Designed miniproteins, single chains, continued (4). Designs and how they scored, part 24

Each design is a single chain, and the fold is of that chain. pLDDT is the mean over its residues in the fold that is shown.

## One batch from the design tools (miniprotein)

Design m12857
Fold by ESMFold2-Fast:
Structure m12857 (fold): chain A 58 residues (1-58)
Amino acid sequence: LANLGNELANLGRYDEAVEAYTRAIELDPNFAKAYFNRSAALMHLGREEEALEDRQLA
């Protein structure tokens, strides 16, 4: 799931990347790297408040 999110982000498909990272976090809520990567994708989408929340959890 995190690898899928990374691939989607590399393709510029940030909405789908966020969804993939969200699923990774649902499976492991302590997966700090997934929060960090989802934050980056959210920043690309202009969803700054959600990105900042994820960065605090990473």
Scores: mean pLDDT 80

Design m12858
Fold by ESMFold2-Fast:
Formats: structure tokens, sequence, C-alpha cells
Structure m12858 (fold): chain A 93 residues (1-93)
């Protein structure tokens, strides 16, 4: 749903990360192939320090759009927070 995606964007920009998660999750229930919603969901989880959930969202964004450099960089950062340094290095190589 485009409206849920836009609401999620507004909450993310306003640093209301829990509401951003709620609205991006609703957007993805309606359109699970929206790689940008997965990327932004990951960013909201990362800001909440939910690094495992952030990594899973970034991986889904990369499954849909494998050439997205931002999703790859953000996944590497989430892996570093999780102590997965070898996985992070492979993403930046």
Amino acid sequence: AWDYFNEGQQYLNNKDYEKAVEYYTKALELDPNNWLAWLNLGEAYYKLEEYEKAAEAYKKALEINPNNLRARENLAEAYEKLGKYEEAKKLRA
C-alpha cells in the first residue's frame, strides 16, 4: 500500500521509529516485493537497536534488488553490531 509506505516514511523522517516499523510492516503485508520498504524497515529497526531484525529486512531488500549499494552497506553495519565481522567484510569487498 502506497499510503502505508508514505506514512512509514513520515514517521522515519520524524524519528518515530516504532511507528515507522508499524507502517512499513503494513505496507509489506500488501506488497512484499517493495524492496525500498524492506530497506527502510531495516533502517527503523537499526535505529531501535534491533540489529537481528534490521539484518533480516536488509537481506530481503537485497533478495529483491541485489545491486542496491545502500542495503548492502547497511547490512554490513548491522552484521558489525552483531559481531559478524567476516560477513560484513564480504559485503564491502
Scores: mean pLDDT 88

Design m12859
Fold by ESMFold2-Fast:
Structure m12859 (fold): chain A 107 residues (1-107)
Amino acid sequence: DPEDEAQRRLAALLSQPDEKTLAELEERIASLLEAIRTLLRQNGDTDGLRLLDALLEAGKSPAEIAAELLAWMEQNGIDNEQLRNLLRNLQFLSAVLEALKAALAAA
């Protein structure tokens, strides 16, 4: 279950706030972004792919990217559970990344 796995990962990351954990989380976020890009290409979702590229070029956070793509899916009636799950995971891990960065900065 992706949500259960994400919750366990969040608990583990917050229990060990260090630079190695931060780097591992950033790598996982980068992998999710690549998976989203690949899925959009495979499905021929040219509008979604252009939106993703525009958000990346604008320097939007992974959470902002996830929110904008989820809104695009809703507005355009895109029924793709795999894409929706990847975007939800991206949003969740981005929130974890921001919380971990804040915790490390406060230490």
Scores: mean pLDDT 81

Design m12860
Fold by ESMFold2-Fast:
Structure m12860 (fold): chain A 67 residues (1-67)
Amino acid sequence: MRLPDEEEVAEAIAAMGFALAKRAYPDNVEELRAFGDRLVALLEKYVSPEVAERIRAFLDEEIEKLK
């Protein structure tokens, strides 16, 4: 199998971290949004701006589904 590149690993970490945060804060949209902001801020140092924007869009869509 092809090993994931750095950007694929960052996307997987963001998805997994957010899934765990949803279990911890299932009814707290503000805390989930703050967690998402921190994840993007940490990952944007390691990935392209395009990938960081894609991760942000994914997190925003997941948060909107909780309304």
Scores: mean pLDDT 74

Design m12861
Fold by ESMFold2-Fast:
Structure m12861 (fold): chain A 58 residues (1-58)
Amino acid sequence: SEMKELQEKALAGDPEAQKKVIERFRELSLKNVPESTKKAIEDGAKVSLELVDMRAEG
């Protein structure tokens, strides 16, 4: 399964796979939550993506 392969690569430290996992969880989360929580989920995903970039650079 694609998700399992992405998770394994993300755990191995692949920043591209980490970003893809974050995007997948964002999409799934937005599908199952009230509109009032959607902004918090999107903001959280944005911060997580920025942290991946910072870790990959450092």
Scores: mean pLDDT 75

Design m12862
Fold by ESMFold2-Fast:
Structure m12862 (fold): chain A 69 residues (1-69)
Amino acid sequence: MEEAEKLYQEGMVYAARGEYDKAIELFEKAIELDPNLYPAYFLLASIYKNHLGDEEKAEEYRKKAREAA
């Protein structure tokens, strides 16, 4: 849906700026509207692993991406 895609695009802009808290919020909102928005799950996993150091949360999002795919 257009709304989920817009939130995903906004999340990418915030992530590029290093504003990870806002990026996470936007990506989580996007997948609530479109659970099949697979790229959002991968970006959430990447942010949690590489920028927040939360490996458990990163694996949780990778698992959700696999279940959605």
Scores: mean pLDDT 81

Design m12863
Fold by ESMFold2-Fast:
Structure m12863 (fold): chain A 91 residues (1-91)
Amino acid sequence: MSELFEKLVRPNPLLQELLEEMGEKREVLTLSQVVYLVLEWIGKKKLFDPENPSIAHVKDTKLGELLEVEEFDVRDIEGLVERLLKHSTVV
């Protein structure tokens, strides 16, 4: 899994829009940079569950649309990576 974090990926338009909200304008970046920015976006939008901050509630958000989930465990980095790779082109 650590080797996946160094992969250069080109985000799809929906993911790129989310990254642009975080100030990232590059067309190609590492998967680790994408994961970092996604987690920062969740924090910025205050989507963490107040009683269990390991859970992110992403229903009716761009991220929820992208990942096709209503909520997920942010500690499941492998699951997040797999979902993000479905919406990115490896360079």
Scores: mean pLDDT 80

Design m12864
Fold by ESMFold2-Fast:
Structure m12864 (fold): chain A 59 residues (1-59)
Amino acid sequence: VSPEAIARAMAVAVELVAERGRATAREIAERLGISVGTARRLLREAKKLNKELGINLEF
């Protein structure tokens, strides 16, 4: 998984949380034009990075 892909998934997740109060793998996949499986993988990596950076981001 590329850092660029993770960053895009994180940006979309933050936008969805701001718009709808939550972000799901399906909604992220739809916005990015990727599979739900890929979106789930990117979210998993994003959550790991958020934990390492001390950022509290809910998906």
Scores: mean pLDDT 72

Design m12865
Fold by ESMFold2-Fast:
Structure m12865 (fold): chain A 107 residues (1-107)
Amino acid sequence: PVDDALAGAATALGVPVETLRNASAEELRERARALRDEAFAATRTEEQRRALEGAVALARALGRDVEDALGRTETGRKLGALAELVLLRSYWLTLQNDLAAFLARLA
C-alpha cells in the first residue's frame, strides 16, 4: 500500500513521512536531480564516476518500472519518483563512505 511505501521511503531518506506525502512527483524528481549533481561533483576517480553512472541508470529504470506497474496514475508517478530518489540516496551514502575512506588514506 501507498502508506507503507511512503513510510519506508521516509525512513530511508531521513525525512518525516508528511514531507513525502505532501511532495509532488515533480518535486521528488527535482530532489533526485539535485542529488545526482551533488554525487557526480563529489566523485574523485573514473571508476567512481562510472559506478555512479550505472547507479543513476538503474535508479531511473526502477522508477520507470514502478510507474509502469501502477498504470501511469498520479500515485504511480509519485512512487516511481520516490523509488528513484531512495535508490540514488542509498548509492550516494555508499559513495560518501568510499570517498571518506579514500581521502583518509591521502591524509
Scores: mean pLDDT 75

Design m12866
Fold by ESMFold2-Fast:
Structure m12866 (fold): chain A 63 residues (1-63)
Amino acid sequence: SLSDLEIDKALVIIHAAVLLRDPRLTPEQRERIRKLMDEAFKATTPEEVERIKKEVDELAKSL
């Protein structure tokens, strides 16, 4: 079974991937989202995932 951590990581990665399809993103915002996706793949704690989620959410709000 997937842990809550694995599910939360997957959801953040999916959100970031969907966000990368937005044509309004600047090159700097795209690079930041790609970096956040990489960090999400490597995250091992709920605290890391929550931080990354907040940064992805703030980028989405800036569009």
Scores: mean pLDDT 87

Design m12867
Fold by ESMFold2-Fast:
Structure m12867 (fold): chain A 60 residues (1-60)
Amino acid sequence: SEEEIRKTAEGVIDYYLAQTRIAGTAAGLSEAEIEAKLAELRAEKEKEAKKLIEEAVKRA
């Protein structure tokens, strides 16, 4: 269902952001730098997810 596809996309975004936080911490970035990067990436991934969900719903 579209709801399940959306939930899966949200889970993937959350996982990606968590990995980015871990990588930023390991690289010695400040919390402010990490939060700025996460905000940018969340906006980008949300936009990508919208298109992916539309395509997946049409293809399924």
Scores: mean pLDDT 79

Design m12868
Fold by ESMFold2-Fast:
Structure m12868 (fold): chain A 74 residues (1-74)
Amino acid sequence: SPELEALERVRELALEAGDDATAQMVDYYIEELEKSPNREHTLNALEAVIERARSAGREELAERIEEVKREFEE
């Protein structure tokens, strides 16, 4: 599903950045959305993950996740 694909991409980006905490957060959202994919919940999850990455000082990661969110919104 597009919802799971977006979050799986974000998980990969977090792992590439060495941000295990952000990757773990994405795993929780993936498990939730596997049961019932929902566009609004996916957008909210992406926003939460962006805020987490930014709070962790991972500005480049946050920017890459913003791009994933933008592509998902299109």
Scores: mean pLDDT 84

Design m12869
Fold by ESMFold2-Fast:
Order: sequence, then structure tokens, then C-alpha cells
Structure m12869 (fold): chain A 76 residues (1-76)
Amino acid sequence: MEEMLELARRLARLRAELERLASELAKTQSPEEIEAQPEVQRLAEEAERLRRELEARPEYFEEAIREAQEVYAELR
């Protein structure tokens, strides 16, 4: 359980970081340029990896999603 909650918290933080970075880059760059940024790609790939790890354990999935949503809302 604790490991799943930590993964959910990490996923929420990565999503918040991606949105913040995309918003900053949007001031000077097009959507295509933002998507091509190595840091944006790295964070997106890491978030997708964590999401797949959470989905691989359906017994904790609902609790993990709730935790991720709460952390994400706090970081916005």
C-alpha cells in the first residue's frame, strides 16, 4: 500500500511540474516546440511509467488515484 501511495504522489508531482513547465514555455514557444523539449519529454515519459506501474496493481488503483488527485490539486 505505502509504495502505491508514494507512486501516486510522485505521479501527481510530475503532472503538476509538467503543467507548470508547459505554461512557462508557452510564453515564448509553440506547442510543437514545447513537446520537442527534452525535459518535457523526459517528465512525460516518467509520468507514463508511473501510471503504468499503478495500473498494474488494480487492488490499490482507486486509492492511488485519489491520493494522486489530492496531491495534484494541492500543487496546482
Scores: mean pLDDT 73

Design m12870
Fold by ESMFold2-Fast:
Structure m12870 (fold): chain A 93 residues (1-93)
Amino acid sequence: MLGREAGELAVEGGLIAVREGGKEALPLGIAAALSGIGAVKMVELGMPEGEAGRTALGGGELAVEAGKLAGSEEAIEKGEKAVELGRKAIEEA
């Protein structure tokens, strides 16, 4: 399911940014991870894919910004993929 997969990628990107970045990346990395967890939980609760996709897209955008602060290409790539899959979840909802 696209919304779940996007949410999981936002969690991964956020946590990588937290792990690799200094204190500057921490708030955005945590916010990305929490948004990704929210998207996964929305899917588990049977909420529409479009709602999960919007939440995951927001988390992916936060992961990209956190990754830039961390200097982490891996966090940026995970965040960009979360945005891509989140957009697809919205379009197919």
Scores: mean pLDDT 87

Design m12871
Fold by ESMFold2-Fast:
Structure m12871 (fold): chain A 64 residues (1-64)
Amino acid sequence: GEKDIEGAKKAAEEGDGTAAAVAAAEASRNGDLQSAKEGIKYAELGGASKSAIEAARKALEKYG
């Protein structure tokens, strides 16, 4: 949802891409694919590890 996008953006601005990746995976699990896609973008911008980004993408693929 909207709160997931806001949380992911805030985490990315603080340099915490891992928190953004976690928010994206949660959005995927809840069926909010738009927030999941935005969360993955913010995870990458926030410097999330490749493994964290891949985990978020797999969640999006599984629930999308």
Scores: mean pLDDT 74

Design m12872
Fold by ESMFold2-Fast:
Structure m12872 (fold): chain A 55 residues (1-55)
Amino acid sequence: AAALVKAIALAEIRELEASGELSPELARQTRERIEKAKTADEVAAAMREAVAQGR
């Protein structure tokens, strides 16, 4: 279900922000995108974009 995928993705983003792997700004933007996502594919796209921008 999309809700479960979103919950897992939000938890992962929080961990990456806490570890310093994502800036607070990028983490907040990514959480917003995940929360607005309606499908698992949209959640996956937001996560891939965060990783790409975190480079």
Scores: mean pLDDT 78

Design m12873
Fold by ESMFold2-Fast:
Structure m12873 (fold): chain A 70 residues (1-70)
Amino acid sequence: AARERAERLLKEGEEAYIKGDYEKSVQYFEEAIALDPENPRAYELLALAYEDMGQTEKAEEYRKKAESLR
């Protein structure tokens, strides 16, 4: 199902993030959001990846999105 696939993508994104591949982690998190757009965890992880890439404005945008879903 879509939620199960989204969870798998989040895990793959987290693995990429741990390896320091922030661009790849963003791709996985964006795919997870496309499948499960109301999961605040996906937006929180995306915000962390953008922050580590120095994209502070995008990080703030996704952090606010995550907060709105709690």
Scores: mean pLDDT 83

Design m12875
Fold by ESMFold2-Fast:
Structure m12875 (fold): chain A 60 residues (1-60)
Amino acid sequence: MEEELEEARRLGAQIAREEGLDAARQAALKMSIKLIEEGVDVNDANAIQQAFLAGAREAA
């Protein structure tokens, strides 16, 4: 999971730099929903979403 959290932080930062925080927030939500649909635990999907948003905020 740690590798997944680091990747999420990098992706969040990238989208925030390229498209802004609102786009990053929307991407984080879509990613979380997709992970849950693919059978990822809700708590794990939430942790990945939070890492994505943390990366986005750090880039802003």
Scores: mean pLDDT 80

Design m12876
Fold by ESMFold2-Fast:
Structure m12876 (fold): chain A 64 residues (1-64)
Amino acid sequence: SKERELAEKRLKENPDDASAYMRLALIYYQEGDYEKALEYAEKAVKMGHPAAERFLEEIRKRLE
């Protein structure tokens, strides 16, 4: 999708972009790829995104 390509491009130019990691986590979550959604949500937590910890908990429940 165009949103995924844009987020990936932003991360290549700024690897610390917490919003781009969160966007990728949301995209993969909507596609049902909970493993990738978790990976990107964990990176968003490390980069300081304020919503990332709650979203990480939601993703974990899907992997149970």
Scores: mean pLDDT 84

Design m12877
Fold by ESMFold2-Fast:
Structure m12877 (fold): chain A 82 residues (1-82)
Amino acid sequence: SLEEVKKKADELDKTELAQAYAVLKAYLLGKISKEEAAKLLKTFTGIDVSKLSREELKELAEYIESKLSKEEIENIEETLKE
């Protein structure tokens, strides 16, 4: 469930949170498929998001964003412009 995934996100370090946010934002911006995003997230964090809907992945991205600093978010968004 989304609640279980959010609890797993609470256990991530700053590097894993930044990687998870980048992958989720890439998916939400249409740069990668849901299948690719799920594979990358599992690789970087060990979390399985394959059963989450697009709306749940959007909510997860907002949740992870709340755990990152403004500077960290801006750095990730700059990377996604490439």
Scores: mean pLDDT 84

Design m12878
Fold by ESMFold2-Fast:
Structure m12878 (fold): chain A 68 residues (1-68)
Amino acid sequence: MISDEEMERIAREVAERGVAEGLPLSQTVDEAIARAEKLAGRPLTPEEEQRLRDLVFRYATEAARRAI
């Protein structure tokens, strides 16, 4: 099972990397989902996927705002 702590870590790492490299948010979200699914060894549930999307959006927004 993927934990909230694992989702938070993945979302933060991928979002910070994506913003630093100038990647589109959509690509950053897709990367986070792929990484989480690989770690979980299964497809994410809709609830897990939505949670991860929200976390990536939050961390990417915070990182992008600080870059200005």
Scores: mean pLDDT 80

Design m12879
Fold by ESMFold2-Fast:
Structure m12879 (fold): chain A 61 residues (1-61)
Amino acid sequence: MLSEEQIEEIARELQRETGLSEEEARRVAKGAAKAAEQLLPDASEEERVRFALELGLANSK
C-alpha cells in the first residue's frame, strides 16, 4: 500500500481539484491507493500514485 505521505499528497490534490473536504479526500485517496495496489501490484510507487490520483479524480466528479 502507498505510504501515509503519498496518500496525503493524493488527498491534497483531490481537495484542490474537486473541493472535497479533508476527511472525504482522505477516504477517497485511501480507497484509490488500495485499488492501485490491487490492480497494479508490479507497478512502481510513482505509477500507483498516478493511477490512484486519476481514479480518485474520476470518482469525485
Scores: mean pLDDT 78

Design m12880
Fold by ESMFold2-Fast:
Structure m12880 (fold): chain A 71 residues (1-71)
Amino acid sequence: MDERIKWLEDGIEANKDDPKLQGEYLLALGKLYLEQGKYKEAIAYYEEALKLLGEDNKEARAALEEARRAE
């Protein structure tokens, strides 16, 4: 198991009352899955991050578009 993925998942679970912080962890998870070539998983995490950070979040939108193009 990737220790970074486990740490980020634990961070999401520990911070259920902080949507912004959860969104940041979801962006980081998406980036790790994208690095591993797991495009569908990366897209799913980026879509969840966008929901929590807001649809106007440029970083989340850019990351989602990158993952969709890589698929």
Scores: mean pLDDT 79

Design m12881
Fold by ESMFold2-Fast:
Structure m12881 (fold): chain A 67 residues (1-67)
Amino acid sequence: METKRKALKELMEEEFGVPPEKISEEDLEELLELVERVEAAAQAGDVEAALAAVEEIKELAEKLREK
């Protein structure tokens, strides 16, 4: 769990330019839920649901970066 959270913070910084200090515990939990939704949708073969979750991750990343 902790290792997964650290990896996600690093991914957000490298791919989306969101510094880890701008990501609160609540924001991180929301991101983890979105990642789990992508994984579940991919496993179910639901491409639309997977793409929707990815878009929500991108939107959240933009909001965090603008803080």
Scores: mean pLDDT 78

Design m12882
Fold by ESMFold2-Fast:
Structure m12882 (fold): chain A 55 residues (1-55)
Amino acid sequence: DLESRIEKLRKEIAELKAQAAEALRAGNTEERDALISKINALQKELQALLAEKAK
């Protein structure tokens, strides 16, 4: 089910965003940047699923 996969990705992205915000508060820019890279990869996957749903 595409909707279940989209929901799981949205939750994972939200969790990673929370971790990235925590890393930023701690002044750990390297860790924050690594988390942002992961978020970007998952967001691209989410956009691909949303495009597939829109067909």
Scores: mean pLDDT 84

Design m12883
Fold by ESMFold2-Fast:
Structure m12883 (fold): chain A 64 residues (1-64)
Amino acid sequence: SEAESLLEEAQEALDAGDLDKAQELAQQAFEIADKLGNEDLKSRAINLDIDIGVQALKNAVEKV
C-alpha cells in the first residue's frame, strides 16, 4: 500500500539521520492510514513519529 511504502521510506530517512524527511513521510503515511481506517498502519506511523522525536532529543542533548 502507499501508506506502507511511505512508512518504509520514513524509516530509511530516520536511519540516514534525515529527521525532517522522516517526519514528513511519517505524517503522509498517517494521513493515508487514517483515511483508510487502518489502525495498524496508524499505530506504526505514531511509533515512528515517537522514534523520530526521541532521536531529535538525543541530537539536541549531544550539542549541549
Scores: mean pLDDT 83

Design m12884
Fold by ESMFold2-Fast:
Structure m12884 (fold): chain A 71 residues (1-71)
Amino acid sequence: LEPLSDEQRVDRLVSILEKRGLTEEAEKIRKDFKEGKITVPEAVARLLEALGETSAVDVAKENIEKILKEQ
């Protein structure tokens, strides 16, 4: 199994926001990453902030930690 590229990892992270209907935030994170304005950890921080008060935050944190650990 080949490790995911940073671009693929960001795509998977923003898909969490897209599935929650936060499409505009997902597009901003993806654009900023492609333009080199943010790193993968910064994309993760913006994702968690956007999820904010959702009951899915804890599940998302576990999934994000697994993605980061596979570097």
Scores: mean pLDDT 70

Design m12885
Fold by ESMFold2-Fast:
Formats: C-alpha cells, structure tokens, sequence
Structure m12885 (fold): chain A 78 residues (1-78)
C-alpha cells in the first residue's frame, strides 16, 4: 500500500532524527535504540510499497540509521 509505505518511511525518518539528536547529546544507548527502530520502519516501508521513490528513500534511511548505530556503539565502547 502506498499509504503504508509512506507512513513507515515517515516513522523511519523520525527515528533517524531522534537517533541523530541522541548521538549529538552523548546518549549512545538511546541513539542505538532509535537507530534500530529506524531500521525496522525503513524495512517495513520497503516491504509495504512498490513506489521506487519511497523504496529508495527508505534504503537511504536504513543506511543512515546503521551508520548512527555503528558510531554510537563505537562511542559506548570508548
């Protein structure tokens, strides 16, 4: 469904924003948690729609969330 794809994409974008904010504030545990939620919603967006623009944007959100998660995990181990 186009509506479901857009909803899941919007959720992924919101969780990427929250993960980025948590990372900047030094809350690495929250950054990881929000990044994992962003990855989940980005995957749901890719599965809920056949719109190539939504799928491409969701892939970008998934990649960005993974990068945030890796950076937060690295900081947490320091």
Amino acid sequence: SQTEGLFNLRMAEEYVREAEKALKEGDYEKAIEYAEKAIEFARKAQESTTDPRVIERAKEMEERAREIKEEAEKKLKE
Scores: mean pLDDT 89

Design m12886
Fold by ESMFold2-Fast:
Structure m12886 (fold): chain A 81 residues (1-81)
Amino acid sequence: MSPSELIKKLIDKFAPEAEIVSETDTTVVVKATDEDGKELTVVFTGSLDGDTLTITVSVPDLDEPPATYSISLSELEKMLA
């Protein structure tokens, strides 16, 4: 399973309202609306190293550094349940 497939499962679980506008095997780009009604572009980049999925989240519309998260596939299964 590609990193983008795992990221899409997380998006479907936690942000089902988000619109996927672009996808590669490692990257998923979505449009989401913030609490102020503003449309934001969110870029998820994933890599799968053994049993660990590393996801980097960036929001180009915000002057914030990208956030990186590492999650084991076992923890990911629990989050998706």
Scores: mean pLDDT 78

Design m12887
Fold by ESMFold2-Fast:
Structure m12887 (fold): chain A 77 residues (1-77)
Amino acid sequence: SEAEELAAKAEELLARAREAAEAGDVDTAQRYIEEASRMALEAAARYVTAGDDARAQALLARMSEEIAEVKALIEAQ
């Protein structure tokens, strides 16, 4: 589904954000976080529209945790 594709893309972007953060490229890491957040919100909205609130909540919870981890790496710079 498009929601699943958006969720997968958000995860890929967070992986790119983590790599950028670990390399000290804060600007690139922040841009990937912003793009990943946008795609995750779009995926969650599509899950809600399809009646799958549980999948939407699980996706947003997972993304929030991963984004917090990347932000912690940025703050440690």
Scores: mean pLDDT 87

Design m12888
Fold by ESMFold2-Fast:
Structure m12888 (fold): chain A 99 residues (1-99)
Amino acid sequence: MVDPKDAIPLTAFVEEKEFESDEEMLNYLIEEAKKRGYEVVDVNEQTFTSPDGKELDVIAVQARKGSATLTFLGARDKKEKNKGKYKLYVRAPGVDRIP
């Protein structure tokens, strides 16, 4: 139901931030959800292949506020010089369920 001309990215890049551990990054995403008035309903960890073919370890925090849902995503760059560097995204689910 999304017109291709009006399609917003399902996953929008928010920021790049350094953390000492995956747990610190997860806690940051949970706090950001709570600051926005969302409750955390699920946490999922997976390996994600980006459009440029890179494998990323992703932590997904699904959050809800009333009937609204958002997923906060943290992806770690596996480059050894930047192991503490994470790319943070926000995703709204719904388009993947149309077919």
Scores: mean pLDDT 65

Design m12889
Fold by ESMFold2-Fast:
Structure m12889 (fold): chain A 70 residues (1-70)
Amino acid sequence: MDATRRAVELGRRGDLDGVKEIVKEMEQKGVPLSKIAEAVMAALLSAIRSGHLDLARELKKLLEEIEKKL
């Protein structure tokens, strides 16, 4: 829950490195890949709504890599 809210805020601000750090923290805590994908998707949608199209493109690539591992 908290990680997803942080991801949304970082997506709104255009902070790619911040989103990557949240993903790393979730992986270290053993969070399921499906939950990590949810957080990345939330950040992606937030980035699109905030006009950060460059960040949205990078988050889409990250989401595709996570989905490939599911």
Scores: mean pLDDT 83

Design m12890
Fold by ESMFold2-Fast:
Structure m12890 (fold): chain A 116 residues (1-116)
Amino acid sequence: AAAERERLRALVDALLAAQAGGPRGAVAVVSADGRLEALLELGYDPHLGRFALSRLPGDDADAEVEEIETAEKAEAAAAELLALLDGTSWYDDALKARARATIEAALAAGKEALAA
């Protein structure tokens, strides 16, 4: 439905704008029917006190959180987000470019934090 597409677009726009805690990359995995299947975010997690990859399933309330302790894990997490972004038909070219920029910024910030 149009209303559900508008809701998902508003969610993605909010995620791309949510940079107050430092760079954060996010990808919404959307089905052919326009339903949210999963949400993945790479960024600083204040509860853990470090960078993390969060996976929130579309129909499960519990997020799976992976701590990013190494540059290799940060690069693997960013690669996962970029592969999902490239594989989705829901994002238009402009939205994909914005999402890619936030993922790249989050990776750079994560690697800088690990080097400090």
Scores: mean pLDDT 77

Design m12892
Fold by ESMFold2-Fast:
Structure m12892 (fold): chain A 91 residues (1-91)
Amino acid sequence: SSLVEKAKELLKKALELAKEGNDEEAYELAMEAIELARQAFKDNPEVQLELDILEGLLRIAYGLSKVTGKSQGSIMAKVIEQMLALVEQSS
């Protein structure tokens, strides 16, 4: 679906930003991708649950970057990679 393709595009961009240590933009794009993935897989409760878990982990990583002032880009990248894998395997 177009939602799946857009979510994948945003996740790939977010992944590169996370690897560069641009935590804020990586977080914003990954959160937008999660919303699109939730719409694409609205009728799949297992995917929704996995998205809930990954969103929680992403929020924790981003929160740590804000509290510590240190990039958590490596942790965010791992979470975004799992989001991308989930979207690819579920489409």
Scores: mean pLDDT 89

Design m12893
Fold by ESMFold2-Fast:
Structure m12893 (fold): chain A 80 residues (1-80)
Amino acid sequence: YTLEVKLLIWLSDWVVTSKGSKALKAVVLSILLLIVTLVVSFIVWVLRNREESLLTYLVGSVQSVLTFVKYLVQKYRERK
């Protein structure tokens, strides 16, 4: 709840205030939108299913995000 709002504000402020390349800002915004979509989807699933199917959905979502983040991190590490 509050932590999610703070994270969104921090990321949004970083994108706006920090002097980065246009491409970097676009990538950060895309990640932000993906995180927001996942959180909203997660809440909807919790409301519909309060049982084991929750774990399966969570694991799938987390693995998808982790793979995407690892790809981006590796690409940035190669850059310097």
Scores: mean pLDDT 64

